# Designed miniproteins, single chains, continued (5): the designs that were tried, part 87

Each design is a single chain, and the fold is of that chain. pLDDT is the mean over its residues in the fold that is shown.

## One batch from the design tools (miniprotein)

Design m19018
Fold by ESMFold2-Fast:
Structure m19018 (fold): chain A 87 residues (1-87)
Amino acid sequence: SIQQFQNTVQNNTNDGIDHADSGDLSGAGSSLSDSGTSASQFGDQDTQRSYDDAYSFVQSSTPSQSNSVRSYIQQQGNQAMDNINSR
């Protein structure tokens, strides 16, 4: 359901931010990947691609970029929620 997708995006965004703030980029990446999977299951390919791109960025990032990763996760989560809520 749309509510389950919204809850998954919110939970994964918060989880990803917490991981990024602790310097755990692997955990942050997993949260983005889970959101992408949820978008795919909901049939939102544009949101899925956006999360796949974010995951690739995090996978290429270093711990010194954790603040940038955090900001990107927050931005991506906000964009996904806006896309879901506009539908």
Scores: mean pLDDT 81

Design m19019
Fold by ESMFold2-Fast:
Structure m19019 (fold): chain A 82 residues (1-82)
Amino acid sequence: MPLEAPSEEAIRAAKELAREGVETGLSPAQLSALMLEAMILELAGRNEEAAELYELLAEVEEAQGDLESAERLRERAEELRE
């Protein structure tokens, strides 16, 4: 089935929200929405943008004290850049 990639504006907005979330924190709903965005980018073959978003989400999780989730997200980003 055709998978539509998010717009460049949507990708930029997601990364901006994640960057702000490192300082402010993100709600569970915001984290879930950004995780879905990263997964959609990955499925669409937008591996670099997905990796960037996973890295930003890892920083958010680390800032919120979830070091295990942060490490898993960093590993995923690393795999996408290979």
Scores: mean pLDDT 80

Design m19020
Fold by ESMFold2-Fast:
Structure m19020 (fold): chain A 65 residues (1-65)
Amino acid sequence: SDLETDLRAGMGEIAAAAYGVRILRTEGLELTIGVDPADEAARAAAREFEAIAKKIGNTVRVVER
């Protein structure tokens, strides 16, 4: 997917924003992403983002705020 391509190219922050999620921290292959718990669409997008990022070798932590 385009998101996977963008993540590999180092454009993960731009791709994440398009899906309604925020990258809060990046440390090597470890990503922390934030999502508004009141935004159901953003929560769904965060789960999709997590699945794609894990598929390409990242460790993902999702926080609600």
Scores: mean pLDDT 69

Design m19021
Fold by ESMFold2-Fast:
Structure m19021 (fold): chain A 68 residues (1-68)
Amino acid sequence: MLSEEEKEKLLEEALKELEKAAEESNRNPTYIFMKAVEIVTELRKKGVDKETLDEVAKALEEKRKELT
């Protein structure tokens, strides 16, 4: 399991990546959605646990609603 500090850092980096994708795509909803899916998929490939993946996915979905 990741520590709370590692989990928080991972959340911050994921949200930053999504914000960057929004800026680069001029807030294209499809591109932002695809980037959110890509972020979660890459973390899953790296062996991040399901609980942390679910938290990241929820945070990205909430941020996506704000960006679109």
Scores: mean pLDDT 80

Design m19022
Fold by ESMFold2-Fast:
Structure m19022 (fold): chain A 90 residues (1-90)
Amino acid sequence: SKENQEILKELQEKLNKVILEAGEEIQKAIDNKDYKKAEEIVRKTKEKIKKLVEEFEPKLSEEDQKELKEYLKETEEHLEKMIKELEEKK
């Protein structure tokens, strides 16, 4: 339904904002060689993402839930990629 699509978009916007902000902080921490802080930021970000998913998932259609899961997977890959790329800059 139209309502489900609006809910999904709101969730995606919130998730994207959290990810972008976390990405910047993770990069700064790794540039300072503070890998412990970078890991804490990733963990905190994953917790926020899971909380948002748990809140919104029951309100969405099965199709929208599938799209949400794909978005989460891409997000996790993005954060993991950032850490790996910065580690290679040693």
Scores: mean pLDDT 76

Design m19023
Fold by ESMFold2-Fast:
Structure m19023 (fold): chain A 87 residues (1-87)
Amino acid sequence: SEEEEKKKLIEKIREILKKKGKSEEEIELTLKILELTEKPPSKENEIEAVKLLFELLLMQLKKEGKPEELIEKVKELEEEIIKKLKE
């Protein structure tokens, strides 16, 4: 079934990301973003996708030791994008 093939694909993606050294949290966020891209376009789904994408980005920036000033600017950008999507 289509649902069974999707579960198989998700497990394969999980294994690939694990082999590339991604954390479980990064893998789960990536899979949630991928699930949202398969849903019909909607304002709610776009807002959720933006939030998950920025959460993943912020995790990567913190892991790489990026300056706090850059992290704060990225958070501000997230809020601006979400605000525009809600309009």
Scores: mean pLDDT 82

Design m19024
Fold by ESMFold2-Fast:
Structure m19024 (fold): chain A 86 residues (1-86)
Amino acid sequence: MENIEKAREQARGLARRLREAGASEEAAREVERFLTPLLVEAVEAYERGDFETAERLVREALEFALRAARESGAHPELIEGLEYAL
């Protein structure tokens, strides 16, 4: 339960970072909506011992966030941070 809430908080935190970096509200909301279920599923996979699935889902979430950041005109510093996390 706590790990799932942390995953939701991470999705909300990234959406907040996108807003602060100049992304549109629509782009930030789309990132949160897409990342939340992916990160929750990643936590559930990790709890099952399926570390390969957990890592794949986290990468998919980061790739989506990176694409959204680039398309929304977010600050280059955030884009570089997301590329580094991949």
Scores: mean pLDDT 79

Design m19025
Fold by ESMFold2-Fast:
Structure m19025 (fold): chain A 100 residues (1-100)
Amino acid sequence: SVVDEALAILEEFYAKVKEVLDEELQKILDESLAKTKAAVAALVAQGVPDAEILNVLASGVRGTTDELLSKTKDEEKKKEIEEIRKETMARLQALLSRVR
């Protein structure tokens, strides 16, 4: 399903960003991912349209990266996080285009 593809993109986002982060920021990433997955699972259980679920996933990615960027002092790590976000958002936008 499109939602399963979006969740796979979220897992790849998590894996890539986790490699850039120190242990303290990895904890923030873990909590944010768990919250996003719980929200998506609740929406799926309620029969919410795929487009709305994908928007929640996209919002979760943006919110997570905004928080990580605000707490990252290393400019090269910030740049890596921003590139990962850009790639992830492009992939999610491509999926959204398939369901609209």
Scores: mean pLDDT 85

Design m19026
Fold by ESMFold2-Fast:
Structure m19026 (fold): chain A 90 residues (1-90)
Amino acid sequence: MVDVEVANTSETSAGASASSPDLSGEEAAEKAGEAAKKGAIEAGGNEKVYTIRKIVASENAGSAIAGTGKDEEETRELGKKALEKLVKEE
């Protein structure tokens, strides 16, 4: 069965991890998206579900990076780029 909460948990965890100073914004967003996808699949979701979760995870990663003192403009650009990449692949 599809569990939105499980997918969201992976998304939140990935967002926190992605906000690490050791990761670039682009890498952080990709990592968050991949973790969200894995969580959605593990919850029994189909391709549509994990795509949506990847998108939300990338946005959360961008927001987390902004909270760590990154420029708003840079954070938004990285988040948008990651979202486009994830959506385009799906």
Scores: mean pLDDT 51

Design m19027
Fold by ESMFold2-Fast:
Structure m19027 (fold): chain A 97 residues (1-97)
Amino acid sequence: MKTPAEKAIEDAIKYAESKFGVKINYEIKPPYESVEEVMKLIEKITGKKFNVKLEPGKPARFFKDGTVVVPPDLLDTLEGYLLFEQLVYEIIKYSLS
């Protein structure tokens, strides 16, 4: 059984693979105790480096310069989970363009 964070990553990658017709090689190593750990996995998947900033109480957002701002509790809610899937999708799309 997979954690919500693992499912969000898999679902986002599957969505990107289906949408862009590509295969993305990745490895999921639980547990993910923080958003920062998940973002390090995304760096490994995409081959790009991101400047990850953890800002409690702020909405998750991605900038084209590679800056990613996320609350450390992003994956604790359904809304945050869905935002995380969208964020991973946008990062992968940007990496493939």
Scores: mean pLDDT 66

Design m19028
Fold by ESMFold2-Fast:
Structure m19028 (fold): chain A 73 residues (1-73)
Amino acid sequence: PLVEPAPLSPEQFRQALETGFRKLAEVLGLSEEDIQEILDRIKTNQELADAVLELSDAVIAGEDPETVLERLK
């Protein structure tokens, strides 16, 4: 029974962000260049990483992708 929320290691957190952002990027129609730029910024900016996860959840919940993209800029 592995149901307790354990803090992710930095590597696991990065992989989760990449997976979530990849799904978000498909919805937003981002280019591979834009995706790489944002991922590189996430590696050095924890606040941006947290924001990307929140925006990913918002898009899945039905928020407009254009609005989400503007908030990420």
Scores: mean pLDDT 63

Design m19029
Fold by ESMFold2-Fast:
Structure m19029 (fold): chain A 96 residues (1-96)
Amino acid sequence: MTPEQRKKEAELNIETAIENLEKAAEAVRKGDEKKALRLITAALINASAAIFMDPSVEEKVRKAQKLAIEAADALDKGDREKAIKLLEEAAEVLRE
């Protein structure tokens, strides 16, 4: 895989992670906690793949992963509003 291909794969994984985080926030709004957790897990997997393909994104992606994990914890504790805010913040971090 070329350096250009790795960068493109990292960008695609970041875009997919953003989409999954946004869909997770929507699932929380609709009361579908199981779907939200599945989407958060998918976003964490995409985030890890992005770091593997392009280590230069690690700081940004690790910050977003921490927020997504905190969102899952908030959801487990029944704090839907906090979970939504953390998921939206994680997606914004990945857009930078």
Scores: mean pLDDT 89

Design m19030
Fold by ESMFold2-Fast:
Structure m19030 (fold): chain A 73 residues (1-73)
Amino acid sequence: MKTVAELRDELYDAIVAGDAARVRELAAEIRAAGGDLNAPLPSTGLTALQLAQALGREDVVAVLLEEGADPAA
């Protein structure tokens, strides 16, 4: 089984690539593993939602919000 840390590394790559379908899959896997989708990503210190917003990935932002990312966290 992948660790939450490994899933977050893959989530970073998917967000940077703009792969909204992969972001949805990884966000669901992180939540299923008991991980916090709002926790900072290891390489940036930004949350997944903050990173997607900073990169202008509107489709990824929408997917993260649908998957339970909190814009106020």
Scores: mean pLDDT 80

Design m19031
Fold by ESMFold2-Fast:
Structure m19031 (fold): chain A 75 residues (1-75)
Amino acid sequence: TSEQIGQEFVKAVNAIHDGKLDEAIEHLKRAIELGMKVSDVVKVLTDLRDSYEAQGDTETAKNFDKVKEEILKEE
C-alpha cells in the first residue's frame, strides 16, 4: 500500500510538471483512496510549489496550485 501510494504520487508530480493536470488529479485521488491523507497531499504540493517558484519555474508552480485547489474542492 505505501509503495503504491508513493508510485501514484510520483505519477501525479510528473503529470503536473508536464501540464497534464487532469491526469495528476486522477493519480492524487488514487493515492488518497489508498490511504494518503488529504492534508499530507496539500502539504507536499505546497512544498513542491514553493520549490519550483524558488527555481524560477513559475509555470510549474502555478500548476501545483491549480491541482491543490481541485483536490480541496473534492473535500
Scores: mean pLDDT 83

Design m19032
Fold by ESMFold2-Fast:
Structure m19032 (fold): chain A 101 residues (1-101)
Amino acid sequence: LAEEAARAAREAARELKENPKMSLDKALELGRRALDELTRAANDPSLSPELQLSVGVAAGLVGIGLGVARVINDGELGAQVIATSAESAARTVEEGVRRYG
């Protein structure tokens, strides 16, 4: 369900913010888990087209955050970028659920 994907993204953002000294590899792993959950939810045929689009956009935001973190190649800055993208993704899904769920 879309709400579970939003929760996963929010939990990833929280862990990244609470552990600012984590390695880039761990930060990327947390972001990838959020992306996997969002991608799975985006492919749920029971969702309305509008909610599927909202979840798809959220997955794209995390994907961009992961790409930027890899280019920066810094653990602290990478974790911050991934945290921001995951938080934005969670808000996007939450808004989609409110409007279209």
Scores: mean pLDDT 84

Design m19033
Fold by ESMFold2-Fast:
Structure m19033 (fold): chain A 62 residues (1-62)
Amino acid sequence: MMVKVKVYLPSSYSREPLEKFIKENGGEIISFDEETQVVTAIVDESAIEKLREMGYVAGVEK
């Protein structure tokens, strides 16, 4: 099931690994807010736990 997620990306983190992960899991990046360091993306729900395991702070937008 595809869900909209927001992922907090600290300035010390590269966007490249996150973008690659989202693409490889059949997802799409919608936007990146540089003021809040938040990436908004559509991903499969099963990918959320993997993002958290990779050390990202990720939440489903309801």
Scores: mean pLDDT 78

Design m19034
Fold by ESMFold2-Fast:
Structure m19034 (fold): chain A 80 residues (1-80)
Amino acid sequence: MLSEEERIERAIEALKSPSSSIRAVAAADAHGLVEAATDPEAAARRLLPALEEATKDPSPLVRKQARAAIERIREILAAR
């Protein structure tokens, strides 16, 4: 429980990193956190707002990865 919440919190922090490479990786990996979560809907509610902020990122790569992550998360939730 705590280690799962800690991973989600660290992912949200990584999406706000001064490094665009770290933000891009965090966005790309976000859907995996939802898929592996004990409660995928709760994990998605925490991650989706941060990913939507990342779609406005100055880096085109971060924006692309954030949009892809949001779509993958929606697909994961729709399959349940």
Scores: mean pLDDT 83

Design m19035
Fold by ESMFold2-Fast:
Structure m19035 (fold): chain A 68 residues (1-68)
Amino acid sequence: MVDEEEVAYALALIGYAVTYNAEKRAGLSDEEAIRKAAEFAVRLAEKMGYPEVAERIRQDAEEELARL
């Protein structure tokens, strides 16, 4: 048994990781890569119909940015 919202969160995190790694390889800073990855993952979660997942991604990204 799997929570559909947690599955959506996992998919959004995969999108985040792929985007972050691609942007870092393209030469972006950690801050820029985090922002772009978060924007992609948030949009994906919202398109999937899980705004609560989108909010979790925003909070995760804000915490990462605050540690830079």
Scores: mean pLDDT 82

Design m19036
Fold by ESMFold2-Fast:
Structure m19036 (fold): chain A 56 residues (1-56)
Amino acid sequence: MDFLQQRQDSMLRGAEEVAKNRGLELSEETVEEIRASTSGLDASRIMNEAIRRAKA
């Protein structure tokens, strides 16, 4: 359990930093999807989709 909590916190911090650098605000839905993800690969996929939507 401790490792899962640490991973979720780390993934969320990384995503927040990427969003900040790109001038994006993470929606509540995106944050929850990142927390629900089981891998960094899934979290990256969610972030990439959010970035694409923001550019459209």
Scores: mean pLDDT 70

Design m19037
Fold by ESMFold2-Fast:
Structure m19037 (fold): chain A 79 residues (1-79)
Amino acid sequence: MDSQETIDLAKDYAKKAAEYAKNGDVEKAVETLRSGAKEVKELDPDSLLPDELTALAKRVETLSPEEAAKMAENLAKDI
């Protein structure tokens, strides 16, 4: 099971990505999710959260800002 520190870090990056998407900056949202995946993997290499953040980044690249924000918020709630 992921540590609370690993979970909190992943949630913070997902929330930041949602905020960028809400402001219309999907490119920043994608960069934030990818940066989060890297930082979470460096903190806990055995965590599955980096793969979830990376998968979300790939999905939101093709979405509207509103849809990207909703998906990032949903991931933050599910982590």
Scores: mean pLDDT 82

Design m19038
Fold by ESMFold2-Fast:
Structure m19038 (fold): chain A 59 residues (1-59)
Amino acid sequence: MSEEEIEKLVNKAVEGIKSLPKEQVPLMVQIAEHEFSKVLSGEKLKEALERVRKAAEEV
């Protein structure tokens, strides 16, 4: 997966989290973590998960 595709994937998840009702945020985070773990590994996975979790905490 290219760096551009990773950025697109992360941005999609973050935008989803920010646009959802607060009650649905935990489910979206869980889905994003599961999806990312299938296509990302190592430092890139950690970075993507940190961005998603930060977005969830700001809701």
Scores: mean pLDDT 77

Design m19039
Fold by ESMFold2-Fast:
Structure m19039 (fold): chain A 86 residues (1-86)
Amino acid sequence: MSVLERLEKLFEEGESKLVATYYEALIKNEPNSKATGLWYLNLGRSYKSLGDFDRARDYFNRSYDVSTRQGNDDLKSEAEKNIKAL
């Protein structure tokens, strides 16, 4: 099972704080990774699950900005949808 698949399973099991902590560590260690847009999206989802809508919005906006810069239209669309659903 990939790290991302394990993190998604942990999120489904309600371990949102642990998932958020892991994605924060990934971003700190590899801030220039092409995966950062996805990591910010999943951080937004995790903080939304924890009821922290301000941090969720901040991370969804970061996902949107990163996805726009990287030309990832699918991830950009997903981030925008999540912002509007808050």
Scores: mean pLDDT 85

Design m19040
Fold by ESMFold2-Fast:
Structure m19040 (fold): chain A 55 residues (1-55)
Amino acid sequence: MTGEEILKQMEKTHTPIADFANLAGGTSFEELAASLPGLNEKEKAELIAYLEKLK
């Protein structure tokens, strides 16, 4: 999956995105992606790259 697809899937489930918004108050995108359950290192890198392009 691409980082965009991962983010869209999380948005649909209403869980990880809410946690991301809360953690983003003082946490880097790298740490946010690292804290996600079920992502391997490749998927984590894809998500980080997408989030950095997104803002």
Scores: mean pLDDT 59

Design m19041
Fold by ESMFold2-Fast:
Structure m19041 (fold): chain A 75 residues (1-75)
Amino acid sequence: SEEEALEAIEAGDYARAAEILGELGRRQPSKDLEMLGLAAAFLAQGDYAGARAALAEVENPSELSRRLEEVLAAR
């Protein structure tokens, strides 16, 4: 669920967050969910530029996008 993805982000487990968001996107396709999943996957790899690019594609801000933006702002 989106709540589980948010918990993973708050724990710093971006690989788990990417897995959860990928599963959500398979069941309920959404560009925002796809971009959030990509941002989490890039963060898990330490690719901050890739994560920023993916977040820039998110059209509808959410608690998930805000938390990922906060992580990137600290870089």
Scores: mean pLDDT 83

Design m19042
Fold by ESMFold2-Fast:
Structure m19042 (fold): chain A 90 residues (1-90)
Amino acid sequence: AAEEAGRAAAEGGRKAAEAARRSGPEGATSAAAAGMSSAGAWASGTFFKDAEGAAVDARAAALAAERAGPEGREGAEAARRGAEIAEKAA
């Protein structure tokens, strides 16, 4: 369901933001971007019933986390898994 997809995508994006934050000051902007995308994924799935939108936001969080460097890549993988769950629900 779209709500479940939104929660999975948001959880993945949240992990991406946490991983980017662990990259130190250089990761702070990437962590903020990933966090915003995580919030967007949650809103798309839970408020708007939009699993496709949740997947797009989760993939945006993954890209933001990857820009933080190696520490961010672990979080990016979690965000991609969330996006895949949302894509299957769409």
Scores: mean pLDDT 75

Design m19043
Fold by ESMFold2-Fast:
Structure m19043 (fold): chain A 61 residues (1-61)
Amino acid sequence: NIDAFRTRINNDTVLSDDEKAQLIAGADRAEAYRAAGDTQSADTYFRGTYIAYQRLMRQRR
């Protein structure tokens, strides 16, 4: 879920502060869509944010 994702990003030791801020902003936007009842946009935006996170982690490994 979005909250677990925020916790993971905040506890990450590999990502830069700027990268963390961008990923958290993406999660916040997805949560705003979900709170508005727009589940489709929330899912789409969160998937995009998660893919960005996976890409960064692959580059750091």
Scores: mean pLDDT 80

Design m19044
Fold by ESMFold2-Fast:
Structure m19044 (fold): chain A 90 residues (1-90)
Amino acid sequence: MKVVEFEYTAKTPNELANAAFAGFAEVEATVLEDKDVDKIIITLKYAPSAKHPAAEKAVEEYIKKAKEIAEKAGAELEIKIEENKELEKL
């Protein structure tokens, strides 16, 4: 099984929105470049300081687009989104 993984971190709302876009773009690039990919895993870790309605909406929109692209390519998409307070200490 061919698995490709991407990890992003965000401390601000703008970083969270940008991370969501980057994750979507990597899913699109991966399915275009590699027809043998079986599974794509995206992990997005964010500090509480990154929470904002606009950023959360961007995350939802890019997740929807990423799932649509992966489904059309026949690849499994696993998205892990987690709040991590320790990121604020970095």
Scores: mean pLDDT 83

Design m19045
Fold by ESMFold2-Fast:
Structure m19045 (fold): chain A 68 residues (1-68)
Amino acid sequence: MAKKLSGEELGKIVLEIIEKAKTVEEVKDALKELAKKGVITEEAANAVIEALDTYGLEKVKEGIKNAL
């Protein structure tokens, strides 16, 4: 069962992934793996993936930093 994270906790995890990844596909793959491991929910992973597809990597990174 995946743990429900706060928006701040999820944002920090996503920022770490973005900073380590070189491509949007690497970020998406990392989010899918975290969902498989139960660190995040599949719904949370899919929401971030949709944001990446809509706004792009740099905009999502900036939005998370500004929200923390």
Scores: mean pLDDT 76

Design m19046
Fold by ESMFold2-Fast:
Structure m19046 (fold): chain A 84 residues (1-84)
Amino acid sequence: SVAEALKYAEQANTLYPSTSLTNAIEALKQGNTDLAKKYLQDALQEIQPNVQYSEEQLELLKGSALVPDVDWAAYYVKQALAAL
């Protein structure tokens, strides 16, 4: 859903702000899901090289200061894409 994608995209942008995420959020607010998918994919491509932990490791380390914001941001971008 667009509402779930918007929620996840906003969470990602709070943790690891980028122009691609800001553009994705604006596209989602306009109901332009094709443009939003493009910007979410751009954001994921930009942040993925900085990710240190797997999704399984993120669940195990939830609430730990050891997990960087960028790792959670990548997770939320993937959730936003899955919601569309």
Scores: mean pLDDT 84

Design m19047
Fold by ESMFold2-Fast:
Structure m19047 (fold): chain A 119 residues (1-119)
Amino acid sequence: SILDRLAEEFKKAVDEAIKHLSPEDAKKVRENTEKALEAVKEMKEVIDRYERGEITPEQAVEELRKLYNRFEEAVLEIVKILEKSGVPQELLDKLKEAATRLAMYLLFQINLLESKAKE
């Protein structure tokens, strides 16, 4: 799926950046990466439940917003650590680009469901 591809691209960008970090910072980045990817996985499960008619659009939007906030907080912590490290700017830019593409796709899905909730 598009979501799985974008999540994999994000993970690959993180894995390249962590090679340039201290063991302590690498551990923190890995922990936040796991948190971000778990939020994405849970968002996919919410979308699947909605598509099966198990939850309302309003319930789906509420759950997705909470999970998106968790994803965003984890990504911001990763970026903060990398910006304070000796990571090459090109790797930081690649990670920000991959994170932005993933975030835009997630926000697009939330926006579609919000539109359905207003009908």
Scores: mean pLDDT 90

Design m19048
Fold by ESMFold2-Fast:
Structure m19048 (fold): chain A 104 residues (1-104)
Amino acid sequence: IEKDLKEMLTNRLGESRAEKLLKFREELGKKLNELTGSPVSQLVKAVTDLVRKAATEMGLSPKTTEELLRNVRKSVSNAGTNVDDSLAYAVSEMVRTLLRWQRS
């Protein structure tokens, strides 16, 4: 599964961005696991902090990063205390942003 996902992301995003995205997913998953049962406000903060860091490391502009963070905050807030949904939403918004940015 991880090998197939890495190959798919590498083909679409390039190897450097694929590696950074997979690292982001791993770091976010670990952080959300630590915060299981925490208030929604703590989950939103942790997710947005990691998304901001990953977006900056992947070279997204400040404007694109703030748009991504607005979308992530809304999705994660809607997930409530569900850490699996928060992980899925944050990763999906990051992938969507990276794929759109490649075409600009």
Scores: mean pLDDT 79

Design m19049
Fold by ESMFold2-Fast:
Structure m19049 (fold): chain A 69 residues (1-69)
Amino acid sequence: EEAAEELLRAAREGRPIPDSVPEEMKNLYEAAKKAVEADAKANGLPVPSDERIAEAVITNLKALEEMAA
């Protein structure tokens, strides 16, 4: 949960993602960025900000954790 806040902060500031963020979460965020960029390109829309993408990843991870519990 603290790692999610660190990811969001790094994305918001346009900084490199810190090593304290788990590699799996970092990989999900990077994959989400590529997927969102591809989707926006396919629809001729502007790509959302990195902070918005990070928020979406964090929200989806929390939803998955709730379903797994």
Scores: mean pLDDT 75

Design m19050
Fold by ESMFold2-Fast:
Structure m19050 (fold): chain A 61 residues (1-61)
Amino acid sequence: MEEAVEEGRRLAKEQLGLSDEEIERYLTPTELVGLAEAAKHMPPLTPEFVEKLREAILARR
């Protein structure tokens, strides 16, 4: 996989608390690249924001 996709997966696991299965089902490679790119320009996410973002992703079921 592209290095940016791997970084996006790492961020989703570490900051959003998503499992590998959840990442594969709910996030596209393009979204993972976007997450990795956004993380270069954003300060660390707050726990409150992480919870809201996680809920939004899981609502895509």
Scores: mean pLDDT 70

Design m19051
Fold by ESMFold2-Fast:
Structure m19051 (fold): chain A 87 residues (1-87)
Amino acid sequence: MEVYEGKNVKVTIERLSDTEIKITIEAKDKEVAYNLALEISRKAKELGAKVEIFIDGNKIEIRITAPSKEAADELINYVKELVEKEK
């Protein structure tokens, strides 16, 4: 489990298996959380992954099943780059 905290957002990345990833986004601003979820979903779909999104107020949980370990690794790196922009 890796936790990344920016000025406006907290992102938790959990690798459940070689191909399964759980990403939790928490932000005070609902639009910030939704924008990050949309960017992550877009990248996951480009990689051929299955995406399930669960919304609870300002908290968004994204469950991703990637087609390969390499696709999962690429997605995790992409999410890290997105969160680093908030620092």
Scores: mean pLDDT 80

Design m19052
Fold by ESMFold2-Fast:
Structure m19052 (fold): chain A 68 residues (1-68)
Amino acid sequence: SMELKQKIYEKLLKEHPELVKKIEEAIRNRDYQALTRGVSELLDLGVPEEDISLFVSYLVDEQRKREA
């Protein structure tokens, strides 16, 4: 659900704004090593894997819209 993905994005942006910004930059730059590090940091902070998957999926969907 796009609504659920957006809600998770907004929550993570509020709780971990610097890390969200780094992950957005990694996806924009196709820096998959930096993306992997950012995801690892979210996991270490106790963010559920399911929420991280929805968050990354949301960012990829948004990038795809900008490339279309």
Scores: mean pLDDT 85

